# Designed miniproteins, single chains, part 96

Each design is a single chain, and the fold is of that chain. pLDDT is the mean over its residues in the fold that is shown.

## One batch from the design tools (miniprotein)

Design m3554
Fold by ESMFold2-Fast:
Structure m3554 (fold): chain A 65 residues (1-65)
Amino acid sequence: MKKILLVVGSDEEATRKLAEELAKELGADEILLAPGMTSEQAYELALQLEKEKGAEVILATSPAH
């Protein structure tokens, strides 16, 4: 099953660094960065991606400042 890592956060650089580390640990096939997106919006997007692509979506949130 295809694994998609969706990472959200208020800081673009922190979000990118978190995505890189988690992708290595989780063996993600695809990485999507959504800086500035809320956790609720990201959760809705994750559900849509699972339905549309038939993939496992792993949602991670970068710490807010």
Scores: mean pLDDT 77

Design m3555
Fold by ESMFold2-Fast:
Structure m3555 (fold): chain A 68 residues (1-68)
Amino acid sequence: SHMIAEEVVERLLPLLEERLDRATALAAAHEIFKVLVEKDPETIEEALEILLETVKDPRVREALEELK
């Protein structure tokens, strides 16, 4: 659901923006998405799409692209 994807984005975005480097951002995103993949892979794809449109930090964008 789009609504659930937006909630995931709201929870993840502040954490990713506070990360200092790409490796830390990637590790954090990977752990969170690993848990969410067990629920609904479509929700993860929607959340990734919204995050990629919202996040402007190139380090964080690279980390998110690798999860796709």
Scores: mean pLDDT 61

Design m3556
Fold by ESMFold2-Fast:
Structure m3556 (fold): chain A 67 residues (1-67)
Amino acid sequence: SAEEELRRAREEAERYAREAQEITKELQELKAKGELTKEKARELIEKDAELSMKLMLYHVEALALER
């Protein structure tokens, strides 16, 4: 059902949000320790961008289903 599909999508979105939070935490910890390199910062930002793209795709698909 559409309701069950939306519930599952919400659960996946919550998992992506937790992963993004973990990336943010790692970035802040490395910055606080003075261990944040340009390469590591780029890697973490790219990972966060990928997760943000997945969340956006979920939102776009949810909007399409409501049409």
Scores: mean pLDDT 76

Design m3557
Fold by ESMFold2-Fast:
Order: structure tokens, then C-alpha cells, then sequence
Structure m3557 (fold): chain A 88 residues (1-88)
């Protein structure tokens, strides 16, 4: 039924949003630690964090589809963020 389809879509969206939030929180923690160690590179890490936030939901979808762990998803988000910053 349409109601069952909507409930499934809501569930999937909730799961992706939760995973994206978990990835974002873990990325923020890791980037904050890097900024504390290298305050001269703060602007670079802020740009990496911003880029990682933009891809977090896509990374979450990939991780859910391929059974990737949260730690691996965080590494993917940071790597994607670094790649986006280097493309500027």
C-alpha cells in the first residue's frame, strides 16, 4: 500500500539521517583534534570539515549499501573532503 511505502521511505530516510549525523559528529571530533594539534592549518581543516559535511549523507548511503563500518565511513568523508578542497 501507499501507507506502507511511505513508512518504509521514512524509516530509510531516518536511518540515513542518523548515520549521516554520526559520521558528521565523528568527523567534527577528528578535525577538532587536528586543529588543536595544528592551529596554523585551521582554515584548511575548516574547509575539509565543511566539504565532509556536504558529502556525509552520500557517504552514509554508500556505507549502508556496502556494509561499511562507521570508522571507514568517517575516513571516506574526510578523504572526500580533502579531495574537494584540493580541487579548488
Amino acid sequence: SLEEQLKRLQKENEELDRMADEITAAVEKRVDELMAQHPERKEEYERILEAARKVARDVARYAKTHGVSLDEAVDMAIAAGRALVRSE
Scores: mean pLDDT 84

Design m3558
Fold by ESMFold2-Fast:
Structure m3558 (fold): chain A 75 residues (1-75)
Amino acid sequence: NIDDIIDYLSQNTGISRSDLRNISSDVMQRIIDYIYQTQDQSIRDNFVTYISMITNTPVSRVTRGVNAYIRDLAA
């Protein structure tokens, strides 16, 4: 569920659960930077699932957005 994903991400990224619940540009940036630095597929997959659930957006669309953002960070 969403709380389990938030707990997982918080424990693995060091971002607080309250920050993750209030998904802001700064929190999203920190999560993406962490994923980019570590290349941790598991954290990325959980983040994609979390965003999909809270926004009611298909996982495939969220995945494309996250991957595009990571690509732009690398440029």
Scores: mean pLDDT 72

Design m3559
Fold by ESMFold2-Fast:
Structure m3559 (fold): chain A 78 residues (1-78)
Amino acid sequence: MIREYEKSAEELFQEGLEAKKAGDYEKAKELFEEAAEAYRDEAKRAESRIGEGSIEEQIGLELLVIGHLLSAELAEKL
């Protein structure tokens, strides 16, 4: 399905923030852990595209992978 995977990571992260706001820390932790997994999976998908296209495209893909991995690390530590 189209883009569902990328959006689900962002949605899980936002739901985690809302749960934390509401004082439901257990639910927030669960949602943040799920978001971290989804971000890592998205990073792996982006990584599979590295080595294709121009050098500018390859640099862009590497930055995308780093961004997703940092998002996963942040989600895990919340």
Scores: mean pLDDT 67

Design m3560
Fold by ESMFold2-Fast:
Structure m3560 (fold): chain A 61 residues (1-61)
Amino acid sequence: SLEEEKKKRLEALRKLYEEDPALAISLILHDVPELDPSLSVDELIEKAVEIGLKRREEALQ
């Protein structure tokens, strides 16, 4: 389900941030360069996951 996929992606990205915050933020901004880098880490993670899920749904059509 979308809810389970969202949870998995949030957990994976938060885990990456705990292990390597610089890499996690770099990957987020590289994948979604339109995001405001002044957003909090939680906001960046949530927005990146939300946009990634929307792009995935569009790609599966």
Scores: mean pLDDT 78

Design m3561
Fold by ESMFold2-Fast:
Structure m3561 (fold): chain A 95 residues (1-95)
Amino acid sequence: GLPPPVVTGVRATGSGSTITVTVEVAPTPVPVTVHVDVSNEAGELVASASKVTDGGTVTLTFTGLKPGQTYTVSVWAEGVDGTGSAPLFDTVTTT
């Protein structure tokens, strides 16, 4: 199979009811899918999105979240062969 994708960084920023997630992905020989899950303080999934990349910076924006809440962002990449990266996490508080 292909080497597994590598997520090298994640940063989440909150503003009002919006979270912006910036993901850094190591260059890949074939396109991979970046997955972002947003969970609330209870550990419940409240939003998710994905984007295809061949490496570099991926930005995903989530709107309609509750203001003044802390969320956990979980990020991983999936290769075309179903191989997954190790997940990276960040926490962010909306304002």
Scores: mean pLDDT 84

Design m3562
Fold by ESMFold2-Fast:
Structure m3562 (fold): chain A 81 residues (1-81)
Amino acid sequence: AAEEEAKKYEEKGNTAYAKGDYRTAAYYYLEAARLYALQLRDYEKALAALKKALEAAKKAGDEVLVESLENGIKYIEEKIK
């Protein structure tokens, strides 16, 4: 359930990104990352999703979201051995 939901958010993020809706893409990738980290404890997949969210946020020019995502990436990297 949670993994299927996370993959669906990644798919929605990919679709939004392809359409140039970078802000929407960033939020979909962020939701996928939250599911991977908080429900699945899959920190490698969470990190991958956060990095996609960061690239989308940078393209959207959302400086507040960029800072939040950079902090989230550092936090998840500390969870990986």
Scores: mean pLDDT 87

Design m3563
Fold by ESMFold2-Fast:
Structure m3563 (fold): chain A 72 residues (1-72)
Amino acid sequence: GEKEIEELERRIEELRKEKKELEKEIKELEEEYKENPSIELITRLIGLKLRLIGLEFEIELLEKKLKELKEK
C-alpha cells in the first residue's frame, strides 16, 4: 500500500532534481544567447525548454497520482 507512495515521492524528487539541473542549463544558455545571439544557441534553447515542459507535465501527473493514493 504505502510503499507505492514512497516510490512515487522518490521518483518525483529525482524528476525535480533533473528539472533544477535543466533550469540551470536554460538560464546559462539564455544569458549566453543574450550576449551572443545565434541560430544554433536558440535551437538548443528551444530543445531544452521543450524538455522542461515535458518534465513539468510528468511531475504534475505523478503529484496528482500521489494525492489520489494518499487520499484513497
Scores: mean pLDDT 84

Design m3564
Fold by ESMFold2-Fast:
Structure m3564 (fold): chain A 65 residues (1-65)
Amino acid sequence: SAAELLEEAIAAIRAGDYERAERLLVRLYLQGVLSPEEASAIGRALRAGDDERAIALLRERQARL
């Protein structure tokens, strides 16, 4: 489910498993859970090492489910 994928993405970021986090972000985007703008913002945060911002953006999307 969308909720499970969002939680898995957050868990991957918290664990420092950035390869898994990036794969989950691609899946969330392809399944239409994340808009292109949301996926881009989260991806930029991860590449900048801003894990807190990436998690906050994922939590904001989860709250709208």
Scores: mean pLDDT 88

Design m3565
Fold by ESMFold2-Fast:
Structure m3565 (fold): chain A 102 residues (1-102)
Amino acid sequence: SPALEAVIRQLEGDILRVEFFLGAYPEERARLIELHERAIEAVEAGDLDRAIELLREALEEYRALLARLRAEGAPPELIAMVEALAATLEGQIRELEALRAA
């Protein structure tokens, strides 16, 4: 499916951004990468329910990280990047939910 291939490519791009921007947060970085990689594997296996579950876990991790970054007074550029990653992930979850419903 071209739509599923597009979701996989976006998730792969998000992994690279997580690796680059979350170097100072090694535990959160490792967990987010693992959740995205497992979600890609679930999409490739045709298990969209599992992929959505894993991406929702990643979204909760981004939200927890954002709360921490804001509380710590982290650089605005880092906060904006994590907000963008979370928003992109919400879009990928919606796309997978739509594809599952078809």
Scores: mean pLDDT 90

Design m3566
Fold by ESMFold2-Fast:
Structure m3566 (fold): chain A 84 residues (1-84)
Amino acid sequence: SVAELIEEAVRELEEKENFSKAQRSVAQAILQTGALRVMRGESVEEVLREVDKLIDNHSSLLTEQQKAGLREAAERVIRRLHEE
């Protein structure tokens, strides 16, 4: 399910990139927004552009490495949800 896919991605960010509980909540919200948009039929490229904007809006809360990890997680989640 979408919820399980997002929860898995958020757990990996917590384990590998040391996301705090607050950072985890931000990541979950961003991933949920991207998931809903791609599921509504928006293009993967357009959704990933909006995800990048959301990540940049939270740049003060995330390190450059954490932002990169979140972008990779978002791309994996969004592309997987675009699969039939």
Scores: mean pLDDT 85

Design m3567
Fold by ESMFold2-Fast:
Structure m3567 (fold): chain A 76 residues (1-76)
Amino acid sequence: VNEAEVLLALAEIYDVLAREAEKQGDYDSAIKDYKKAIELYEQALNHPDASPEVRAQARTNLEEAKKKLEEIEKKK
């Protein structure tokens, strides 16, 4: 396990927390957690030790998280 893998895993945790907050109608917490997930996905994607697989997953999840954030901010 390298730092890029840890950053990806942490981003995935915040992504799950954001989705949970959204389900509860807590858009403030959802926005905060999606923003944190986005930061961590970007760090994983741009990490020098990131494998091609880590970069691919981080990129895909980053775009999805950005789309979710935009949707929630529009609803708020």
Scores: mean pLDDT 85

Design m3568
Fold by ESMFold2-Fast:
Structure m3568 (fold): chain A 70 residues (1-70)
Amino acid sequence: GPLEERLEELERRLEERREAALSLNDPVVHQIAEKELEPVRELLREARRLLEEGRYEDAQKVVDEVESML
């Protein structure tokens, strides 16, 4: 559904940000990126869990929060 598509899009955007940092071949940039992306990854996991539980309104709220961070 639309919420699942939004979640998949955000998961792709997170991975693209991670890959962009990794492409710089700078271990300091890699560490900063991992630290900054950790809370986003946690929220995306929570959104997916809520969606799997059928808690669509709660999942949408978390997805909206992640969009504000990306």
Scores: mean pLDDT 83

Design m3569
Fold by ESMFold2-Fast:
Structure m3569 (fold): chain A 82 residues (1-82)
Amino acid sequence: MRIPREELVRTNYDFLLEYLRENKPKRSVIDALIAGKTSEKLPPVDEEPASDEEIEEAARVLAIDIARLAGLSDEEIERALK
């Protein structure tokens, strides 16, 4: 089954946003995800959870990065996220 690439970007954004909101990750986890890195290192226990605004931005950045890796143009990505 194949769906339009713009719809894939939107679906990925919505999925990531929902996933991140449900899991309430700490800021260092969000920063690592945006940087495209995972680590066995646990975040500091006293670090505050990411805000809703930080989560929305992280979901957007990750959806854009995934779309670029899939070969979408910046114009296609911008159109999908409007």
Scores: mean pLDDT 70

Design m3570
Fold by ESMFold2-Fast:
Structure m3570 (fold): chain A 58 residues (1-58)
Amino acid sequence: SDLDRQIAVLQGSIEGLDTLIADIQQSDLPEDAKQQAIARLQQAKAELEAELAALKAQ
């Protein structure tokens, strides 16, 4: 269904963000750059998780 596809896309995006956050934590980037990047990715993840929860509540 269209709903199932939207859920799958959001789940994939959330998983992608988790991988990026982990990669940044393990990287040689300066601490300030890590903190800023992770904070922005965590905000994006929270927004996607809220969207996913709203879709699943239908």
Scores: mean pLDDT 88

Design m3571
Fold by ESMFold2-Fast:
Structure m3571 (fold): chain A 57 residues (1-57)
Amino acid sequence: KKYYLYTYQPGKAQPADAPVKMSEGWVFQGVVPESDLVAVVAEQVAQGKTTTFLRVK
């Protein structure tokens, strides 16, 4: 399965082409395969970023 990855960046507007509209501050980063999800999230957290993900249907 694949996931849409979002990172919280206060004051940034989400691009109009983002697959899912999130609240203000959430920026679409890309599509991540399930096998890479843990590593990608760990890297974002290590950089001090608040990250969330939504399952691709």
Scores: mean pLDDT 72

Design m3572
Fold by ESMFold2-Fast:
Structure m3572 (fold): chain A 73 residues (1-73)
Amino acid sequence: MAEKIKEEVEQRLTSLAEQLKDNPELQQRMLQLRDLALRTLDKLSSSPDFEKDAEQALKALDLQIAALLAEAA
């Protein structure tokens, strides 16, 4: 399950990277967001409520992605 969620995070961030490839400053922020998201999932993988906690983390990631895309516009 954690592997599938990590793949989902990577897919979201790959799409974001393609949208930001012409903006090096936002690209660096995206790389920081990716590192933070993966570290958060690693910490949550030991949680008894992992599925619920991971869902909340993905929602938070989606909000951060939306904010970066708004800055890119």
Scores: mean pLDDT 78

Design m3573
Fold by ESMFold2-Fast:
Structure m3573 (fold): chain A 70 residues (1-70)
Amino acid sequence: SPKEELLEQVKRAIREEVALREAGVPEDELAEIAAKRFKEIVELAKKLGLSNEEMTEILKKAAEEVEAEL
């Protein structure tokens, strides 16, 4: 489903950030990568026909699910 596709994309982005932080990537580089990933997530949400409200709920759910994996 569109919501599941966006959820998995967001979860991948969060896991990438965690892995890069663990690898010692500087916060300024992490911020640049995060900004790029956020732009990609917003564009995917638009392509999938999801509202800003639906996107926000999926971002929250993805963060909660990844935090539970750690």
Scores: mean pLDDT 86

Design m3574
Fold by ESMFold2-Fast:
Structure m3574 (fold): chain A 110 residues (1-110)
Amino acid sequence: MRENAILIAAAQVLLDEGYKAEEIIKVLKEMGYKAYLTPVVTPNNESIIVLDNASEEDIVLGSAIAAGIMEAKKSGKVEEWLKNSTPEMQEEVKEVLKKAKELEEKLKNK
């Protein structure tokens, strides 16, 4: 799986959990990533965190994985959603959740 897509997904998950975009971007920059908040034209004028070196495909994939995780968490059906997903999606979600936890630990210690 693409590392940039995993990082983008992990950053969106942390935004959904209430962490500030500026703080997440700072942690990513300290880890050596060129991260920034991109204006995504949505009905709500929402922005997402992306990486400067990420392809459009990585941004789309990362956003899709994050959306799936957030919906599954909101419904309390994370285990059911994973069980019904492809093996590839299960591995991608595991890597995103692992990366989100690593970033969250850095956020709490800063």
Scores: mean pLDDT 75

Design m3575
Fold by ESMFold2-Fast:
Structure m3575 (fold): chain A 87 residues (1-87)
Amino acid sequence: SLEEAEKLYEEGKKLYEEGKYEEAVKLYEEALEIYFKLGYGATDEKTLETVLNLADALEKLGKYKEAVLYYRLADAPQERIEELEKK
């Protein structure tokens, strides 16, 4: 449900703030699965925030290639993507 996706997103944000990046990634991925199953696109408001926070958590884990995939999905600026590809 949409409410479940929003709860997973908020719990993921809390884990991110606690430095638990791997756990935050898992909750963000679960939230995204629900948003996509409900027909939301990656650039829709609720989904967009989740995609961008997932990419940020992946950067914290040093998973730059995976972070780039999510930034591209979110139509992030090309300049930001290029900076990550240099790492």
Scores: mean pLDDT 82

Design m3576
Fold by ESMFold2-Fast:
Structure m3576 (fold): chain A 67 residues (1-67)
Amino acid sequence: KEKAEQLAKEAADYAYKAAQALSAGDVKTAEEYRAKMEEKLKELDKLDPELAKKMREAVDSLFAHVS
């Protein structure tokens, strides 16, 4: 349970960094952080697929909003 929460926190941190890079126009850095985020979400999906699904939905909304 705590490991799933830690993975979710790490995925959220990478998503935030990717969104900041995208807002700054640094698409390459944003893509690098998105890749790291996806890696953490894949690990989370193995431990807590419901939480992973919610995190992916939140991330999709974040990147759609940041444009």
Scores: mean pLDDT 79

Design m3577
Fold by ESMFold2-Fast:
Structure m3577 (fold): chain A 89 residues (1-89)
Amino acid sequence: SKREKIIEKLRELRAATDNVSARELLDALIDEIERGGVSVEDIDRMIKVIDVTEAEKKANGTLTPADAAGLEALKKTLEEAKKIIEEVE
């Protein structure tokens, strides 16, 4: 099924990722898809939360280079997951 193909590709993305937080995010996305599904709009909302988090940390002076790198890794992971969901038939 389309759902099974999406899960398989997300598991492949997880196996290719060396970032622990990105792996945990992918595990959560796979679990949600198995329970009922994750839409492209759901992922767009998650990306917006990352952008808002980065902006808030920058505004209050708490954004470290490590925070910025971590947030960018999560955002990139969500963008790849979005592409998988959009492109699988």
Scores: mean pLDDT 85

Design m3578
Fold by ESMFold2-Fast:
Structure m3578 (fold): chain A 94 residues (1-94)
Amino acid sequence: SRKKLIEEMAKKVEELLKKYGVPEDLAKELAEAIKNLDTDKIRKVLEKLGISQEDIDKIEFEILSISFVPDEGVKEHLDKIYELIKKSLEKVKK
C-alpha cells in the first residue's frame, strides 16, 4: 500500500528527529506533513530545523517525484528522502 509506505517512512523520520534532539512538536509536525505529502509545510519545518535551502530543494524534489511514479517506484523516493533528512540533520548538529 502506497499510503502505508508513506506512513511508515513518516514514523521513521519522527524517530530520527527525536534521536537528533529535535523538539517533539516539530518532529510530529514534519511526520504529519510527510504523511500528507505537503511540500509547503515540509519546507517550512525543515527551514525551522536550520536545514540549508539546497538540501530542502533536494528533499522537495523527491517528495514531488512520489506523485508521478507508480506504487512500485514509491519506496525508492522514500528511502532517498530519509537519507537526505538524516544527512541534513548531521550537518545541523555540528
Scores: mean pLDDT 83

Design m3579
Fold by ESMFold2-Fast:
Structure m3579 (fold): chain A 94 residues (1-94)
Amino acid sequence: AQDAADLRRLAEIVERAAEGLEKNKDNPFEVDVWLALATIALAIAVKNLSGPARQVAEEALDLVGKAGQAASEGNFDEAIEYLRKAAELLRQAA
């Protein structure tokens, strides 16, 4: 029950990061802030969760890392897609 609630909250955070990138593609500071917030939230989750919930958080963190790489290359549509995939994984596991 708590792991499910935590995964749902993480999905909301990552989805908001995707929305943040979509609205702010021409603002590098906002893009970096949203990516940092998603990364920090998932890193904290990986440290505090266990078992299957941790594995899902680790997979989501890897996808957010790929989003950061795509954003650094100016490929914001690909970055947004990775963030949405991460949010969906977290939501499905919750």
Scores: mean pLDDT 88

Design m3580
Fold by ESMFold2-Fast:
Structure m3580 (fold): chain A 117 residues (1-117)
Amino acid sequence: MHYLSEEEVLELLRLIEEALEEAGGDPLKAYKILREKLEEKGYSDLEKEIAERLLAAVLSMLGEARRTADPAAAEEAIRARTEALVGTLEKELGVVMSEETKELLARRVTELVRRLA
């Protein structure tokens, strides 16, 4: 079991945004840059897995937003994928989050995808 705080969510999403910007749209390069940043900061294997799952979800949401010209449909797809991400983190990785942290994660992921789309 790993407890994920609001501060950790914000830090991981900041590292993901930096990796995506440096990668210039290349998903494989984004994963490489993210792993390097996490290693430099001394993150655990579980925290690295959490960050990689977050990056995968963001990339998936960006792909959906790009395919869907309707902003309302794009927002619904982002919401559904964010809910699935929370479930994956809790069920598959044993991550524990407060309701406030889950809401923060959903909001910040949505903001990031909108900014990069």
Scores: mean pLDDT 83

Design m3581
Fold by ESMFold2-Fast:
Structure m3581 (fold): chain A 96 residues (1-96)
Amino acid sequence: NVEAARRGAERGVELVKEKGLEEASRELEEDIKKNLHLFDEARKARDGQRGLDLAAYFLGYMSALNEIAEGVNDEEEVIERATRDAVAIIEELRNS
């Protein structure tokens, strides 16, 4: 899950650099909508690990956008914070 969260955070940072925060947020929303069926497929297959990896990726992306919106300016710091935040949420979900 850490790798998936980090990839999401890196994607968020790259899209903000290329297109700005507003467009990166729209692309996150569209990616979630397009991939909702993958969460349902993971649930039906009882593949909890696939579901958690998908959630970690989108949480990392979302957390990176939030860190940038709060004014964190260093790319590496954004990725590190967003990855930690996403992993913490995934651990909570896994323990529930």
Scores: mean pLDDT 79

Design m3582
Fold by ESMFold2-Fast:
Structure m3582 (fold): chain A 61 residues (1-61)
Amino acid sequence: GPAAERALAAVRAAARAGDSAAAGTGLHEFKQLGHGEEGARLVREHADEATAERALAAAGL
C-alpha cells in the first residue's frame, strides 16, 4: 500500500546517500509492514557495505 511504497522510496534514497540512520529507520518500518527481506535486499543493493551493515543492524536484521 502507499505506506510501504513511501517507506521503500525513503530506504532507497537513504541507502544511496550513505545515511545508515535514515536507512535503518526506514528499513525497520518496512520490516514492521512485513517486507523486511525485500528491504534488506534493497539496502544491500543500493548502499555501500558499511552503510548496509549499520542499517541492517539498526533494523534488527
Scores: mean pLDDT 82

Design m3583
Fold by ESMFold2-Fast:
Structure m3583 (fold): chain A 64 residues (1-64)
Amino acid sequence: MALTEEEKAALRALLDAAEAARGRLLSEEEAAVIVTNFLDRNKLSKSKLPEAKAFAREWLASRA
């Protein structure tokens, strides 16, 4: 099932915060960990994981 706009906004905020905390661009592995923790933290279905990972990859591409 698709991520809601609210879930996408929350995930984007976490990715932005993680990048700021590190002072550098996130690796794909770091972004994947953040996505997995986001789903677990918010008790979201694991069926949303592929879309959340795709969203994180698109976010990373937009930062390059």
Scores: mean pLDDT 79

Design m3584
Fold by ESMFold2-Fast:
Structure m3584 (fold): chain A 78 residues (1-78)
Amino acid sequence: RDAELLAALLRALAAVAEALGLTELAARLREAAARATESPEAAEAADEVGAAAVRELVARGHTAEVAAALAALRAAAA
Protein backbone atom coordinates (compact mmCIF):
# COMPACT_ATOMS: atom_id res chain seq x y z
CA ARG A 1 0.00 0.00 0.00
CA ASP A 2 1.23 3.51 -0.85
CA ALA A 3 0.74 4.89 2.69
CA GLU A 4 2.53 1.85 4.21
CA LEU A 5 5.44 2.30 1.78
CA LEU A 6 5.59 6.01 2.64
CA ALA A 7 5.66 5.16 6.38
CA ALA A 8 8.49 2.64 5.76
CA LEU A 9 10.43 5.28 3.78
CA LEU A 10 10.02 7.85 6.56
CA ARG A 11 11.22 5.33 9.19
CA ALA A 12 14.27 4.52 7.03
CA LEU A 13 15.08 8.24 6.73
CA ALA A 14 14.55 8.65 10.50
CA ALA A 15 17.12 5.88 11.15
CA VAL A 16 19.63 7.70 8.90
CA ALA A 17 18.96 11.03 10.67
CA GLU A 18 19.36 9.41 14.12
CA ALA A 19 22.65 7.70 13.11
CA LEU A 20 23.92 11.15 12.01
CA GLY A 21 22.93 12.77 15.35
CA LEU A 22 20.01 14.69 13.81
CA THR A 23 17.61 13.69 16.59
CA GLU A 24 14.99 16.41 15.96
CA LEU A 25 14.76 15.47 12.27
CA ALA A 26 14.52 11.77 13.22
CA ALA A 27 11.67 12.57 15.66
CA ARG A 28 9.76 14.56 13.00
CA LEU A 29 10.16 11.69 10.50
CA ARG A 30 8.92 9.08 13.02
CA GLU A 31 5.89 11.24 13.87
CA ALA A 32 5.12 11.70 10.14
CA ALA A 33 5.49 7.91 9.59
CA ALA A 34 3.03 7.17 12.43
CA ARG A 35 0.48 9.58 10.89
CA ALA A 36 0.99 8.64 7.20
CA THR A 37 -1.73 5.94 7.28
CA GLU A 38 -4.40 8.04 9.13
CA SER A 39 -5.84 9.92 6.10
CA PRO A 40 -4.96 11.10 2.57
CA GLU A 41 -4.24 14.57 4.00
CA ALA A 42 -1.91 13.07 6.63
CA ALA A 43 -0.16 11.07 3.87
CA GLU A 44 0.37 14.28 1.83
CA ALA A 45 1.76 16.08 4.90
CA ALA A 46 4.04 13.10 5.63
CA ASP A 47 5.29 13.10 2.01
CA GLU A 48 6.23 16.80 2.37
CA VAL A 49 8.14 16.01 5.60
CA GLY A 50 10.00 13.22 3.80
CA ALA A 51 10.87 15.44 0.82
CA ALA A 52 12.13 18.19 3.16
CA ALA A 53 14.22 15.64 5.10
CA VAL A 54 15.85 14.32 1.90
CA ARG A 55 16.71 17.91 0.86
CA GLU A 56 18.17 18.63 4.34
CA LEU A 57 20.27 15.42 4.40
CA VAL A 58 21.56 16.01 0.84
CA ALA A 59 22.39 19.66 1.71
CA ARG A 60 24.40 18.36 4.70
CA GLY A 61 26.41 16.06 2.38
CA HIS A 62 24.66 12.78 3.27
CA THR A 63 23.49 11.83 -0.24
CA ALA A 64 25.18 8.40 -0.05
CA GLU A 65 23.44 7.52 3.25
CA VAL A 66 20.03 8.54 1.83
CA ALA A 67 20.67 6.50 -1.35
CA ALA A 68 21.72 3.45 0.72
CA ALA A 69 18.58 3.68 2.90
CA LEU A 70 16.34 3.89 -0.20
CA ALA A 71 18.15 0.92 -1.81
CA ALA A 72 17.70 -1.14 1.40
CA LEU A 73 13.97 -0.26 1.47
CA ARG A 74 13.59 -1.32 -2.20
CA ALA A 75 15.37 -4.63 -1.47
CA ALA A 76 13.13 -5.29 1.57
CA ALA A 77 9.99 -4.54 -0.52
CA ALA A 78 11.05 -6.96 -3.31
Scores: mean pLDDT 81

Design m3585
Fold by ESMFold2-Fast:
Structure m3585 (fold): chain A 86 residues (1-86)
Amino acid sequence: MTIIIELKNATPGQRISAIGVGVDAVLAGGEAETKVEGDTTTVTARNAGEEAVRSALGLARGTIEMGGEAEVREEGDTLTVTLVGP
């Protein structure tokens, strides 16, 4: 599946975790790209496996636990995770 993580007002730790989702996808034979523009980080992982999906959902949960906001949406084979830091 494809995972898109959009991280706004991100902490450095959240950015590292989002990049880690991309790394998980690449290690499973997929592809990943990362774009950082100001306070917005976007990670797109293609042909992502179960490990990358778990990492993305874990990042969403962690964002909520630290006082941020998270929205998770699944459309077809695409998982979109939109996160706002505290």
Scores: mean pLDDT 81

Design m3586
Fold by ESMFold2-Fast:
Structure m3586 (fold): chain A 68 residues (1-68)
Amino acid sequence: MPLKEIEVPNLTTFSVEERLEYLMEETGLSREEAAEAEKKLLQTMLDNGALSEAEYQALVAKIDAIAA
């Protein structure tokens, strides 16, 4: 399935709260489920070198605060 509009930088630039809200609205996921999906995506990005460890830690902390 070819992709043309997906951008990794956009996911980092977009605030975590806005990203989760968008996913919940589009997919119907709960806040907790959207947070877990975002964390898994961030782990993959970190492993692929698309995200720094500092950015990863900051984003995960923000996700945890929103999901609580």
Scores: mean pLDDT 69

Design m3587
Fold by ESMFold2-Fast:
Structure m3587 (fold): chain A 63 residues (1-63)
Amino acid sequence: DLKEALEKERVIGVDQSHVDAIINGGYDTPEKLGTLTESDLETIGITNPRLRRKIILLGKSLS
């Protein structure tokens, strides 16, 4: 479960609203998260560049 993985291995600055934005944006699997670009994360409301990079790295680690 991607939500549980994000909650267990939380990146610094990831809160519940960021997890919900990712899942609601359609990135509810590690495979989909691994295809995310920084622009995709910005579009779903995650505007912090460092946080976006950490989420992308997490997605690649999980996929």
Scores: mean pLDDT 70

Design m3588
Fold by ESMFold2-Fast:
Structure m3588 (fold): chain A 66 residues (1-66)
Amino acid sequence: VEELVEELRETTREVRRRAAELSPEELRQGIGTVKGLEEQLEKEGKLTPEVREAIEELLRLLEEAL
């Protein structure tokens, strides 16, 4: 769980660094992928409050970069 939160944070950092390099279509694809991950983690019972917050922050950054 802590490992997953760390990976999500690292992904958020990468998106923040590279958001200007991503096309709107790539950003929309990224949003879809992250939402799919959220759904999968919920089904697996791994969607803790910390994981959810990390996912929501990543989605917010992707949507704001559009």
Scores: mean pLDDT 78

Design m3589
Fold by ESMFold2-Fast:
Structure m3589 (fold): chain A 70 residues (1-70)
Amino acid sequence: SVEEVINEAAKLTQEAKKAAEEGDKEKALELLDRAIELLNRALSQETDPRNQVILRYVKSEIEELKKEIE
């Protein structure tokens, strides 16, 4: 479900923030890339336009966080 995908992406993002705070930038970026891949797979399967908007929004937020950490 979209909720499960968003929850998993949120967990990966939270782990990435923790890794970045601990100085492990490489691990942080890997975790964010995994979250982005998860959202991309969900988007490829999603047929509901409302869910597509939500998934794209979450993905853009994670991409911005990745730029901030880089």
Scores: mean pLDDT 88

